# Designed miniproteins, single chains: the designs that were tried, part 34

Each design is a single chain, and the fold is of that chain. pLDDT is the mean over its residues in the fold that is shown.

## One batch from the design tools (miniprotein)

Design m1152
Fold by ESMFold2-Fast:
Structure m1152 (fold): chain A 92 residues (1-92)
Amino acid sequence: MTYAGVTARTAERAELAAKAVEEELGAEALTRVGSGTAEDAAELLMERLGLAREQISTAEGGEVVRGGELAEAASRAASKVDPLAGVAVAVV
């Protein structure tokens, strides 16, 4: 199953960006208000799903920070809503 984490500086932005990611990937998206970094999004998935950092791909601003194509696609979808949103993706 594919999971996504989305962080943004406001709850409204995080929820809208998460919806865009869910529509793009068919993934379940978790949200958190924070700095909007890819690292915050990875921490969200680690805390909620018990995943190790090496299992998680991250992206922000449509660019991969760590990992692969699903994180890039998710970040591109999120950035249409909030270009500062951080995204993490895991396949479990």
Scores: mean pLDDT 81

Design m1153
Fold by ESMFold2-Fast:
Structure m1153 (fold): chain A 99 residues (1-99)
Amino acid sequence: ASAEELIDAAIEQFHKMRQASQDEEAKKMLDTIIQELEIIKQLWKQDETKALEKVEALHLSLRELSRKLKADPATPAERKELADAGATLMEQILKHMRS
């Protein structure tokens, strides 16, 4: 899969997660991730360097968020799973963009 194909698949998956969610904070996380991915998709067509920098920043942010959420046993499983899935997907996109 190309980086663009992975970004498109990610946006579709996160939209489905948002529709299924009952957690308002999870929905806000999804809205932010979707918006950032739309921007990254547009940048990838115009400025590869800026797109790469934005994916790297989003990956780092989601990885740190996942770490913090997993450390708190009171955090709902949905938010932990979302942050982890987001971080993993950003890592996959980065590998394809750097290839």
Scores: mean pLDDT 85

Design m1154
Fold by ESMFold2-Fast:
Parts: C-alpha cells; structure tokens; sequence
Structure m1154 (fold): chain A 82 residues (1-82)
C-alpha cells in the first residue's frame, strides 16, 4: 500500500541517517510530541492528517518510537556536553 511504502521509506531513511523529504519531516514533527508512548487517539489523528492507513502506522510505530527516542537521547547528550 502507499501508506506502507511511505512509512517504510521513513524508517529506512532514519536508520540510514539519510535526509528526510519535507513531507516525511512534517510527518515526524506531527508525531514527535506523542513519542515515545503515542496514544491511540494521537496515532489516529496523525494517520488522518497524512492520509495514512492506521494499521500500517501502528505496525511501524515501535521502530519509529525506538529510533526517535535514540535521537532525542543523543541530542540531549550533545546539548548537555556542549
């Protein structure tokens, strides 16, 4: 599905440290305030906003949450050690 393709590309870009497209970044920015523990209502709202299949978003959420949590920890480490 288009939703699975979009989400798989976001996960792959995050894993490889590749730059995100503006649309992928907007998606993550909308999701970030809910991480690392997104609510069902929050996921539904993001899925509706970006035209994503909610089941596809739920499927990729564990990986996205893990990657974003690791990025947040690293950013905090850099900010504190600077």
Amino acid sequence: SESRRFLAEVVEALREGRPLTPEQQAFLDALEPQLPFPTEEGLREVAERFGLDLSALRYYMPEISEIELEREIEALREAVLA
Scores: mean pLDDT 79

Design m1155
Fold by ESMFold2-Fast:
Order: C-alpha cells, then sequence, then structure tokens
Structure m1155 (fold): chain A 62 residues (1-62)
C-alpha cells in the first residue's frame, strides 16, 4: 500500500515520511512516461536509483 511504499522511500532517500508519501501519491497520479520522468528526477536529487523508485511505486498499488 501507499503508506508502506512511502516508509521504504523515506528510508532510502533520507526524507520525512510525509514528503515520501507526497512523492508516491504524485507518481501514482502520472502515466508510465510521467512516472519514469519523476523517478529520474528523484534519482538525481536523492541518489535512489530510478528503477528502485519505480518498483516501490508499483508495489504501492497493491
Amino acid sequence: GVEEAARRLAELAGLSFETARGVIEAMLAEDEAGQRLLARIFERETGVPAEEVLRIVREARE
């Protein structure tokens, strides 16, 4: 779910849970191309690999 995905992203990126949750929710609102773009931006800003971010977003839909 979204909360579990947000906790994982927060730990990996060194962000607050609230910030990570906002990122997950924003990415879930995007299409596949928008998700890839946001994941690449997130990688540049935090160092978390884009592929890891995309995996967490996919798991958030469960």
Scores: mean pLDDT 86

Design m1156
Fold by ESMFold2-Fast:
Structure m1156 (fold): chain A 74 residues (1-74)
Amino acid sequence: LLEKLYEAAYKAALEQGLSPETAKKIAEKAVKLAKENNATTKKGLALAVLQAALEQGVDPETAKKIALDVLKKL
């Protein structure tokens, strides 16, 4: 599940035009947040991605698009 979250977050970030380095940081942080919050639902996992993107300085509209793409990929 967490491997699938990492892959989905990384691909979604790349699709929004973020660099591979930034996409990797978002994916790593999303997995960490999902573990810390015991996220088990698709919505919970997508929210972890949203928070990770915002913490990496991604603008709110792009962060929402990444989270929605992850929700669809899960």
Scores: mean pLDDT 82

Design m1157
Fold by ESMFold2-Fast:
Structure m1157 (fold): chain A 76 residues (1-76)
Amino acid sequence: RELSDEEAAALRRAVELLADGPRPEAALIEELSRALGVSRATVRRALELGLEEGILERDGDTLSLSAAARAAVAAG
């Protein structure tokens, strides 16, 4: 599944924020939408792909980075 530039930016920013720890999905969507000036729908699509590709993990209503994504963030 191909990301738009806005979806790619939203996913990258989500990874940065989640490197500091798990966050509620709803709060993360609002924060990313506000920070990037993109729609909540764009953020939701980016997060959905991140979950589908194993970059993100969902635990109830909370999102976190996968082990692989945490390693990639630590290297960058």
Scores: mean pLDDT 79

Design m1158
Fold by ESMFold2-Fast:
Structure m1158 (fold): chain A 73 residues (1-73)
Amino acid sequence: MKVEVEVEGASEELKEELKKAAEEVEGQSYDDAKRALSRRALELALRHGETITSMEFEKKGDTLIVRIKVAPA
């Protein structure tokens, strides 16, 4: 499974780390990728002094699309 990430409101550093986290869950099942990425995204945002306000998942064929909205903590 391929993962595509769309990030709004995050710093450039957090955006890059979120994209890398998405790549790390490629090849997992939909449910496993969703759980792992959700947990990792929250940890990464907290480390950067930011918070995730919204996280949406959409499956299109063999691609998982993740939309993340971030705000300053």
Scores: mean pLDDT 81

Design m1159
Fold by ESMFold2-Fast:
Structure m1159 (fold): chain A 61 residues (1-61)
Amino acid sequence: MLPKGWKKLKNGKYQIEGTEVEITEEELEKIDKNASLGEILYYLTKEKNPKAAEIAKKVLS
Protein backbone atom coordinates (compact mmCIF):
# COMPACT_ATOMS: atom_id res chain seq x y z
CA MET A 1 0.00 0.00 0.00
CA LEU A 2 1.34 3.42 -0.94
CA PRO A 3 1.35 6.37 1.49
CA LYS A 4 -0.71 9.40 0.45
CA GLY A 5 0.93 11.58 -2.20
CA TRP A 6 3.05 8.78 -3.71
CA LYS A 7 2.87 7.37 -7.26
CA LYS A 8 4.46 4.16 -8.58
CA LEU A 9 6.55 4.68 -11.73
CA LYS A 10 7.11 2.32 -14.68
CA ASN A 11 10.68 1.59 -13.51
CA GLY A 12 9.43 0.30 -10.12
CA LYS A 13 10.47 3.43 -8.24
CA TYR A 14 8.12 5.75 -6.37
CA GLN A 15 7.59 9.47 -6.95
CA ILE A 16 6.10 12.20 -4.78
CA GLU A 17 3.15 13.64 -6.68
CA GLY A 18 3.89 17.13 -8.01
CA THR A 19 7.67 16.68 -7.72
CA GLU A 20 10.54 15.04 -9.63
CA VAL A 21 11.76 13.21 -6.52
CA GLU A 22 12.12 9.47 -7.12
CA ILE A 23 12.95 6.87 -4.48
CA THR A 24 13.25 3.09 -4.42
CA GLU A 25 10.77 0.75 -2.73
CA GLU A 26 13.33 0.07 0.03
CA GLU A 27 13.71 3.81 0.71
CA LEU A 28 9.92 4.25 0.78
CA GLU A 29 9.63 1.53 3.46
CA LYS A 30 12.33 3.24 5.57
CA ILE A 31 10.53 6.59 5.60
CA ASP A 32 7.11 5.77 7.12
CA LYS A 33 3.95 3.94 6.09
CA ASN A 34 2.11 7.28 6.42
CA ALA A 35 5.03 9.38 5.16
CA SER A 36 4.39 13.12 5.11
CA LEU A 37 6.26 15.59 2.93
CA GLY A 38 8.04 16.84 6.07
CA GLU A 39 9.42 13.36 6.82
CA ILE A 40 10.55 12.96 3.22
CA LEU A 41 12.32 16.34 3.36
CA TYR A 42 14.10 15.26 6.54
CA TYR A 43 15.24 12.02 4.86
CA LEU A 44 16.56 13.81 1.77
CA THR A 45 18.24 16.54 3.85
CA LYS A 46 20.09 13.87 5.85
CA GLU A 47 21.72 12.68 2.58
CA LYS A 48 22.56 16.30 1.62
CA ASN A 49 20.43 15.88 -1.48
CA PRO A 50 19.85 19.17 -3.40
CA LYS A 51 16.28 18.01 -4.10
CA ALA A 52 15.49 18.40 -0.39
CA ALA A 53 16.14 22.16 -0.50
CA GLU A 54 13.85 22.63 -3.52
CA ILE A 55 11.02 20.62 -1.95
CA ALA A 56 11.45 22.36 1.42
CA LYS A 57 10.98 25.77 -0.22
CA LYS A 58 7.77 24.59 -1.93
CA VAL A 59 6.24 22.62 0.97
CA LEU A 60 7.26 24.75 3.98
CA SER A 61 6.22 28.06 2.38
Scores: mean pLDDT 58

Design m1160
Fold by ESMFold2-Fast:
Structure m1160 (fold): chain A 89 residues (1-89)
Amino acid sequence: QALLKSKLLEKLNQVRDEILSKYKNKKGLIKFLNEFFSALKNDIEAGKYESAAMDAKSVALFLENLGFKDAVEPLLNLADALRSAAKTV
């Protein structure tokens, strides 16, 4: 349980850093993503993996619709990891 949570938080940090590095000059998007990843971290720490997975997928689709395509694959990969964790707990 503790090991799974640590791996998910590491994955979240990797995904966050990857997306932010691609959009470092988009101030509005950075603000939105920082708020989103903060909420997602809280859900993971609370063991709400299914909720976190749904939120990550929803945000990926939202950003795809806005044209931020480089954010989509990392967020969908995070959502898949979170959904898998929800099934094992």
Scores: mean pLDDT 86

Design m1161
Fold by ESMFold2-Fast:
Structure m1161 (fold): chain A 98 residues (1-98)
Amino acid sequence: GEALELAERALELGRQALEAARAGDLERALRLAEEAGRLLVRAALGLPDVLKGIGRALRAIGLELDIRRAAEAGDGEGMVRAIEELIRLAEELRRELE
């Protein structure tokens, strides 16, 4: 369904964000990660279990804030770690929406 497609697109964007962060392009990494996070919030709210969906959406929002904070600090390593967690959330949501 639509939620699965959103989770798959978020996973692709998250992987691109990780590559950008590892290359030191923190501005590009932030843009890609913020788009991935927005898609993950929408995917999470598409889960049949409403409470689980809210929990996943809040986690996506928290990770977006962590990524933004790391980018503002110039913390490439912190940004990589937060993006890796965003990718794990996308993979988890994709599996739950199959």
Scores: mean pLDDT 90

Design m1162
Fold by ESMFold2-Fast:
Structure m1162 (fold): chain A 76 residues (1-76)
Amino acid sequence: KEEEIERDIWKALALIHLAIGVLAGDITPEEADRIKQLIDEGKYDEAIAEVRRLAERTGNYRLGDAVIRELEKIKA
């Protein structure tokens, strides 16, 4: 139960950081929605790969690394 709550917190943090990326203009809403879809489907490796690709395109490695760490916490 506690592990599930912890995973939900990391998922929420990842989604918040994606929203910050959209608000900052670093990623599009469509790109954020694609990553959210992958997370919802449990495809964490694909979500991490997509975040890495976007970080490379935008140069925002700080935000990208934060999302990747959060997704790795969910993946266990």
Scores: mean pLDDT 80

Design m1163
Fold by ESMFold2-Fast:
Order: structure tokens, then C-alpha cells, then sequence
Structure m1163 (fold): chain A 64 residues (1-64)
């Protein structure tokens, strides 16, 4: 997905792997989701990972 590639470009391969792994586990963790809800949750998770990694990056830079 476009958003996952943007996370990779900004925060490296690890952030992309974390987002992809979480998205792949969604059907097992939340089997009651409709396809539409699953897609919305996947998009929200990608955005959440971007915000989390941005916050981590800011903290690391601030302490150096």
C-alpha cells in the first residue's frame, strides 16, 4: 500500500514490517469485522504506526 511505502521511506524497513505484520493479523484478532471495517482499520493502523514512529523519531532526536 502507498501509506506503508511512505512509512518505510521515512522510518525505514522495520516500520513497514511492523505495519504489514499487524495488518495481516487483523482477520485472526478481529474475525467479526466486515470487509469495509477491516479496510478502514488497516488504514487507521498504518496512520497510527506513522504517528508512533514520528513520535519516537522526535524523542530520539531531542535526546541527542
Amino acid sequence: EENIEKIKEKFGEKSKEDAERTIQELPAAFPRLTPEQAQQLANDIVEAFALIYEAIDKIEKERK
Scores: mean pLDDT 67

Design m1164
Fold by ESMFold2-Fast:
Structure m1164 (fold): chain A 96 residues (1-96)
Amino acid sequence: SALEEEAKRLEEEVREAGEEVGEENPELRDIVIEMAEKHVRGLADPEELQRAVTEAAADPRKREAYEAWLEYLERNPEVKEAAERAGELRRKVEEA
């Protein structure tokens, strides 16, 4: 599917951005990458998004990691748009 290929391409671009944010936060690297992935997945699935937000609220390290990812997205609107588009396309693929 052309939509699935486009979704995978954008998901990979956003994953690379998550790794970059992880490198900017070396003590939280793996947690940042995990929270970034959960956020992007949550853009396609509201239940997953709520779960990610709940996990961040319950764990100070996950909160710090999630806030670092969100701050990066605000500073890099092209990546934010790619993440939102990836979620939109993933939702369409899952509905098909």
Scores: mean pLDDT 84

Design m1165
Fold by ESMFold2-Fast:
Structure m1165 (fold): chain A 89 residues (1-89)
Amino acid sequence: SMEMEENIEKVRKYATEAAKAALEGNFDKLVEYVLKAAEYAAKALPDRRDEILKGGEELSKSALESVSGAVGAVVWMVGLGVEMELHLK
């Protein structure tokens, strides 16, 4: 659906912005983009809403604590985009 495709594009956009923020050492913006990606993914996957939103919060905290946490957050957002794409098929 167009709605799902729009949500996928939003998640991909915020994943890209999060990766850029992480490379620049801007962890506050990384957290903002992780939480925004989680919101759009939760809208697209309502049956997993609570799991996705909780995952975004936990990964946001991890991203502030370590480089591995920041990498994990970006990888998770990419994974959400793939999962949403699979729901189109």
Scores: mean pLDDT 81

Design m1166
Fold by ESMFold2-Fast:
Structure m1166 (fold): chain A 74 residues (1-74)
Amino acid sequence: SAMEEEFRRAVEEYGRLLEEYLLSQGLSREEAKKKAEEVKKNLIDYAKANPEHLEFILDMVRQEIRELREELER
């Protein structure tokens, strides 16, 4: 569905921003990438198990993206 596609795109962007944030906090590239991939996997797995919550999870991921962007601009 369109919402599933939006969710996957949001999770990919969130993971990318999270990796950048973790690097800025002093994690190695390998550690940052591993943590971002774990978070992405957990979000995708949760959404698959709870499809009725997809809109809510998407909104939460979008909020996290906004917060990470603000943090990275400081």
Scores: mean pLDDT 88

Design m1167
Fold by ESMFold2-Fast:
Structure m1167 (fold): chain A 90 residues (1-90)
Amino acid sequence: AGAETDAETLAGAFEHAARVIRQDPERGRRLVETIFEAGAVAGEKDPEVAKVFEEARELYEQSLREHSRDEGTYLGARKAAELFRKAAAE
């Protein structure tokens, strides 16, 4: 759905997931996984959306390699949120 996959909505979704990670890391991580799954579907219809999700996923995976699981998930979700906020600002 177009409205659900706009950059501002996706930034908000990752920001929400980052907050959840601080309270419940397992639930927050599942939220991040769900957002990336939705992004893969959106990317099939829009190459620009696919490109931003590819960049966000690489930042997320890098954060997981450089930090502990919970901290890496949190920082990765925050970096993804910032990337989509920048995309929403054009």
Scores: mean pLDDT 77

Design m1168
Fold by ESMFold2-Fast:
Structure m1168 (fold): chain A 65 residues (1-65)
Amino acid sequence: SEKELTEAYKRAGEVLREVIRNASEIAPDQRERIIELTRKALMSQNPEEAQRLADEAEDLVRALK
């Protein structure tokens, strides 16, 4: 649904913002991988795919703690 897609976009955007804010504290390879996942989520027109990609990006950011 449009609502599910919009929520996935919000989540991906939040992850992207967090990664940019903490760019100097994240290894370049990990930063690039997370940015790529958020980019793919934001470009997806499929709610299930966008949610899965947003979930993967969030999990990677969480693992960097």
Scores: mean pLDDT 85

Design m1169
Fold by ESMFold2-Fast:
Structure m1169 (fold): chain A 97 residues (1-97)
Amino acid sequence: MIKSTGDPRAQRRAALAAGARALHVSVPADMTDEQFERLRAELDELVAEARARGLPIVVTYDDSPKAKELVAELRALAEAAGVPVTVTQSDPGKTAS
């Protein structure tokens, strides 16, 4: 759930208050379809916030088809809004197995 005590938006807000220059998003491979739909619903708000603040978005994701689809959608929304996006895989298979 993305609206818990550890809300990623609240964490992002705290980082920005501390002088962070980017919005950070994590997309793990173990997300359920329901969690993916919730995150997809948040993408528009996240991109709108980044645009309003003039900040780039930094995405870290696990190498999975669902995560790649979500990252591609986020990138397309950000490009349409004029927001720069940096995408990084959390770990290549070499580091874990």
Scores: mean pLDDT 70

Design m1170
Fold by ESMFold2-Fast:
Structure m1170 (fold): chain A 88 residues (1-88)
Amino acid sequence: MARANELVARAMEALERGDFQKAKKYADEAIKVDPENPLAHLVLARAYKKLGDTEKAIEYAQKAREVAERHGMPDLAEEAKKLIEELK
């Protein structure tokens, strides 16, 4: 869905600018629009990591890995796995 992809792009831009609250907001909205968007879950995990919420960062990174594996996105699944290992 184009709307979810646009929200993910905005979330990634916010992460690059250091606006972690906006990144979280846009990624949350992307997941509400498309719950099976693996990149939205990964961006949300990164936003939670930067905000210091390690437990939620791990939770969303695990969801990103699961969704990426189901959608045949091995590079994204590996990126989510690396994020989980960084947060332990």
Scores: mean pLDDT 84

Design m1171
Fold by ESMFold2-Fast:
Structure m1171 (fold): chain A 64 residues (1-64)
Amino acid sequence: SQYERFAKYLVEKGLAKSIQEGLDILRNTPYVDIARKYFTSEDAPPITAFGRLREVALSVGVKI
């Protein structure tokens, strides 16, 4: 999933110690702050697709 891909990216960059920690960052951080802070390089997950998945998940009440 895009969420696991994001969590894995954070672990590979040394910004999270585990996939669970990466998912907790995604859950607790507003999308605009995630976009600004974490998606600053070409190797980051695609921001547009990720933003859409997060928006849809939040709209249906799913915890990310």
Scores: mean pLDDT 61

Design m1172
Fold by ESMFold2-Fast:
Structure m1172 (fold): chain A 89 residues (1-89)
Amino acid sequence: MAELAAKNAAETRAQAEAQVAAVEALARALGASEEEVAEIGELVRELLDALAAYYEALAAGDEAAAEAERARVRAAQARLGELLEPLLA
């Protein structure tokens, strides 16, 4: 389990910028403004950083750090949902 968590963290960090660029390109294609694209990109970066840190905490056996990073993931997901809601309206 710890080895898989460490691998997931490394892969998340290695692919983070490519995933952010892909999401920004998709948001732009869906008609988001440049300001909306920038906000979405920053939230996706925050989400991926928190997810990688969550896996790193799991690999280290640090339950307190894992709970803190899980909270960051949930907060970033909630904020991203709020930004995407107007695009779907």
Scores: mean pLDDT 82

Design m1173
Fold by ESMFold2-Fast:
Structure m1173 (fold): chain A 89 residues (1-89)
Amino acid sequence: MSDAEAAELARRFLERLEELLRELEEEAKKNPELREFLERLKRLAEEAARRLAAALAAGDAAEAKRVLEEFAERVRELGAELEAALAAR
């Protein structure tokens, strides 16, 4: 993966994250329980962003891809947990 490809993946990652956060923030105004999941997602995003910045600075495209894949998996896991919590209520 080139630096340009890694940068494009990072940009798409942030764009998708902004969309998700915007939807969750609107819903959290109506359901306080969603606020906890939103805070967890924000922390995951900050951690992933820092790791991505470090990988890109090191020129390690493989690490950047791994960080993106790990974040996508954790977001999927958090989403499933949120759906289960909402279904149980």
Scores: mean pLDDT 73

Design m1174
Fold by ESMFold2-Fast:
Structure m1174 (fold): chain A 90 residues (1-90)
Amino acid sequence: SSSQQQYRQQLLELIGIEISIIGLMYEMQLAVDKNDIDKFEQTKKELERLIKQLKELAKQLNDPDIQARVERLIDRVNREVERARERVQS
């Protein structure tokens, strides 16, 4: 059905965004390791953009298990961003 096709497409897009977020967290750590503040700020802004997209897509899917998974990833991103911020300020 069209609803099943829409759900599948949105789920694949959500997974793609999750993978991109994981990659950006790695890039953020590399920027911090190089003391590249400009790269850190750019990566942080891109992470914030993807988190907004992830939240909107998760809301559209209206699946409690996906919502829980997305919230755990967002919590992880927020912790990693705060850790990175502390490292660049030291």
Scores: mean pLDDT 88

Design m1175
Fold by ESMFold2-Fast:
Formats: structure tokens, C-alpha cells, sequence
Structure m1175 (fold): chain A 96 residues (1-96)
């Protein structure tokens, strides 16, 4: 699946402007997701999606994966950003 195909599908299925669908896909691509992975994310339950987003943001932020004791403040910040993106996803899915 190409980026263009995903943008068209989201625009048509959720009745959102193509520009908004493209902006959303661009943000997800910055997190390192392919078009196919973005589609899979849209199918996940909200809590599982937030968990996946936290993992992606942690990787993007360069947080050491070998850290035995992760920084609680860093985890709280990652959860907040992941939840904010999840709210935007829910808004996109709710559009008629």
C-alpha cells in the first residue's frame, strides 16, 4: 500500500479533507510507520494503540532500551503525547 492510497482511503472512509488525512499520515510516517502499519494501528483498540504510540515515541526520543529503571518523568511525558495523538485519531474515526 502506498501513502497516496492510504490518504485517499482515510479521506473517503472518514469523510475528512484530503489535506487533513495527508497531515495525519505524515505525522505517523515521522514516527517510523509504513502505510500498512498505519492501517493496522487504526484497527487496534484504543489502549493497545496508545501503548504502541508510546513505544514509537520512546524510540524516536532516543530513550535507552537497555535502561533497567526508566525515568518516571520521561514515561509520563511519552504517555501524554501518545494520548494526545490517540485523541486526534479518535476524532478522525468519528467524522462522518
Amino acid sequence: MTREELVEELSKKYNVPKEKAEEFVEVMEILGLSAEEIREMMKLPSEERVKRLMELYSKLAGVPVDSAEPDPEALEALEKVAKELEEKIKELLAKR
Scores: mean pLDDT 71

Design m1176
Fold by ESMFold2-Fast:
Structure m1176 (fold): chain A 88 residues (1-88)
Amino acid sequence: MSKEELDREVWLAMADITSAVNNLTTKVIDEKISKATGEEKKKLEEEKKLFEEYANKLIQSNLALSEGNYEESEKYLKEAQEIKKKLE
C-alpha cells in the first residue's frame, strides 16, 4: 500500500468510527443493555466490547501513521478490519 493510500484508508476508517461513536453517544447501546436480560444483554455487552477494541486499533493505526511507522499502521488497520467483520 502506498503512503497516500494508507493515509486515505486510515482517514476513512476514522470517519467511520466517528459516526459509530456519535451513535453510541445517544446512549442507545447503554439504554438497550440496561433493559435487556439473558442472552440479549450478553450479546449487546459483547458488541460494545468489540466496538471498543475496534476503536482502539484505529487509534493505534493513526498514531503509528503520524509517527511515520507505515508498516505498524497498516498492521493495526488490518486488525481493526478483522474486528469490524465481527460487528457486521
Scores: mean pLDDT 73

Design m1177
Fold by ESMFold2-Fast:
Structure m1177 (fold): chain A 61 residues (1-61)
Amino acid sequence: SLEEAKEKLRKRLKEKFPDVNFSDAGIYEALAANDYDVDKAFELLKKGVESLRKSGGSLNV
């Protein structure tokens, strides 16, 4: 289900990026953009975090 995918992705993101705040909207958008594939959504958000860290941006995604 969508809720299971969101929870699974949120848990994985928290383990990898505990210092980053991920919005529910951001998690949903990443899943929807990747046909609800948790692994692909995780890679998309990971790239977003890496881009923000490189630019010195806020860690709110």
Scores: mean pLDDT 79

Design m1178
Fold by ESMFold2-Fast:
Structure m1178 (fold): chain A 75 residues (1-75)
Amino acid sequence: SEWEAREKELLARLETIDDDAERLAETVLAMGGSEAEAAELRAAAEAGPAALAEFGARLTARLQARAAALGLTGI
């Protein structure tokens, strides 16, 4: 039935999101991010793909702003 096909698709997406969340959390830590940032990412992933996407967009904006500020302050 069509419901069985949709259930399989949803479960596959949920598994992918969970795997992606763990991989992204490990990447954040490898890039020098904090355990708190990794935990926030995992919590967003558990809340769903929309929350995860929103968190990712906010994190990207914060990193870009930080990079710009570092460029202006000099090294």
Scores: mean pLDDT 64

Design m1179
Fold by ESMFold2-Fast:
Parts: C-alpha cells; sequence; structure tokens
Structure m1179 (fold): chain A 70 residues (1-70)
C-alpha cells in the first residue's frame, strides 16, 4: 500500500502548488486505482464545494479512499 508520504508526493507532483484542484486529485486517484465515485463521495462528506483544496486535505481524502476501496 502507498504510504502517506508517497501520496503527498504524488499530489505535489500533480498540483505544482500548495493547493490541489478536484481534477488533479482525481488524476492521482486514477493512478492509485481508486474509483472517482469514492473520491467524490468523500469530498461531499467533508462539505467541500470549491474546486480546490489544501494538500493536507487531499492526502487525507486519498488515504480514506484507499481504505474504503481496498
Amino acid sequence: MPTEEEIREMILEASGSDTVTVSELLEVAKKLGIPEEVVLKLLKERGITDDEISVDEAVEILLEAIKETF
């Protein structure tokens, strides 16, 4: 399983900044084999309505998505 550090690195590579767009988050999820539906569900549960989130939130969402998917 990818570590939190590996996921953070993937997010930073995709975003190139200290914020992450939903589309960049979904691209990282795709590389990890996570269904887009799982990521979108977690975004809704967190009340995220903006098209961008912090890197820390993106890492937490992907870690939860991995646990829910596998």
Scores: mean pLDDT 78

Design m1180
Fold by ESMFold2-Fast:
Structure m1180 (fold): chain A 60 residues (1-60)
Amino acid sequence: MEKWKKIVEKALEELRLLADHFDRETVQRAADIISAELEKKGVPKEMVDELRAEVERLLA
């Protein structure tokens, strides 16, 4: 769990940086790509869904 949590947290940090400089649509697209990559690496779907929810909150 801790291993995946660290990877997800870093992905969220990168998405926050993108949100400071890019439009909502670009950030959403990046989030979708990152989420798909995390799922392929074996990160639990629940943690990936939480990342998607945090991105929606960031862009609200």
Scores: mean pLDDT 80

Design m1181
Fold by ESMFold2-Fast:
Structure m1181 (fold): chain A 65 residues (1-65)
Amino acid sequence: SKEEEALKKAIDSIESIIDNLEKRGVFTKEHAEKIKNALDQLKKSATPEIKARIDEIKAKVDELL
């Protein structure tokens, strides 16, 4: 659906933001909190497959701190 395509694009954008912050060496706890909050909002409308991907990204964010 168009909604699922929009969710996938939003998640891709978040992954790009994480990658950019990591490469620049400016990934902070504040960035992690904002990213997790954004992921939790997306998770509310997500399919089980997308929820699993979100949980993997959240785990990666925790490991970067």
Scores: mean pLDDT 83

Design m1182
Fold by ESMFold2-Fast:
Structure m1182 (fold): chain A 80 residues (1-80)
Amino acid sequence: LEEELEAALAEFIAGNELTEEEKRALRAAARLAAAMAAGDLEGARRAADEVAAYAGRLGVSPEEVAALREALVAAAERAV
């Protein structure tokens, strides 16, 4: 889960020139991965909300933001 998410982010970074805002989103995603690795479901949920909020600011559609949040919460629940 964490490794899969990290790989997806690394691929995105390799293919794109990131803005400072996008780097903040990446850091939020890293916090989510860390919370999941620690079995911190509450922390993972908070980090997932932060990631979803940043994705919205980057122009990701509301539907995609909702799907991302759902996927991240499901991944966190599976990790615990």
Scores: mean pLDDT 69

Design m1183
Fold by ESMFold2-Fast:
Structure m1183 (fold): chain A 55 residues (1-55)
Amino acid sequence: GVDRAVDLAKKAQDIIDETKKKVPNLSPDEAKKLMDDTKKQADKLLQQAGDVIRS
């Protein structure tokens, strides 16, 4: 239901926020990799949230 979709979307946002906190303390290469990995994880969580709403 909607609650599950909201939880998944919030988890995606939390992952993005954590990455923003870590990026200033990383090398440019590490920051780029972490940002790319975070985007992929957030995209998966948002896709799952969409699937829950459609179900």
Scores: mean pLDDT 81

Design m1184
Fold by ESMFold2-Fast:
Structure m1184 (fold): chain A 93 residues (1-93)
Amino acid sequence: TTEKYKQLAEDIKKQMEDALRRAETGDAAAARASLAVVDENETITTQAMRDAMQNGSSEAQGHVFDAMSYLNTYRARIRATAAATLEAARRAA
């Protein structure tokens, strides 16, 4: 299962980078979609960490920690950028 968690870390990094780019477009729908990607990956990494702590090796736990680190690195930026876009859209309505 170590390879599964390594792939998870790589997938989450790509998804977070893509979500940040979408949040930065200034489009309200893209901003909402970027927030959904963050929320989904919080659920996925929480479940993966629980599984890795009970059934995985220390190496598997390391890969899940890397996935969580990518999520944490991008999460604040995505949420702040998306919130600014959505507030601007709300005021324009």
Scores: mean pLDDT 84

Design m1185
Fold by ESMFold2-Fast:
Structure m1185 (fold): chain A 73 residues (1-73)
Amino acid sequence: SKAEELIRKAEELLKRLEKDPTDVNAMLEFSKIIKELEKLAAETGDPELQKKARELRLKFMEIARKYARKVKA
């Protein structure tokens, strides 16, 4: 499904960001995909999809936080 494809792409981009948290292209692409996924979740009212979108966004934020800590350490 479209949702499954968006989730897969988001997870691939998160893997790229774990390896290189300065990958601006991966950050921009993730932002586009997560917005599409959140819009799809809102349109369908699917609570599992809403939960998955939130989990992906939280992982993105944790990658950014871990990077910030490493730079300041």
Scores: mean pLDDT 82

Design m1186
Fold by ESMFold2-Fast:
Structure m1186 (fold): chain A 70 residues (1-70)
Amino acid sequence: GLKLKVGDRVEFSNGTVGVVVEVLSEDEAIVETGGGRVKVKLTKKGADKAEAEAIADGKLVYKGTIRRAK
């Protein structure tokens, strides 16, 4: 499944790109984006992509697919 590490670039299906700055668990990471930091929760993992929810200030700000950018 998709495995995130610090320094990884990730692309959201809405075109937002961010960098993983902290890994909290196998399913959660903090991602720095142009709009600030969001907590990403991976809900369904594929080999190269996952369904994810992004949370900022305790509110859901994104729901969709993410992938590791190369």
Scores: mean pLDDT 80

Design m1187
Fold by ESMFold2-Fast:
Structure m1187 (fold): chain A 75 residues (1-75)
Amino acid sequence: SELEELYKKLQELQAQAQQVLAKRIAEYGLTPELLAKAAELDGLFKQAYQALKNKDLETAQKYLKQVEQLIAEVE
């Protein structure tokens, strides 16, 4: 189902975000910029998860797309 696909995408993006942030923190330390990006990612993941719990697939897709864009900025 589309709902199951979005939950899988959420889990994959969460793992990717953790890897990218860990790599950047290891290279540069915990900078204010990385802290801000981590906080933004946490907020977007919470909003996406809440949308999925409410079965609001369009809102979930919107926040997951924003997560993808933010991960690309950190890489």
Scores: mean pLDDT 87

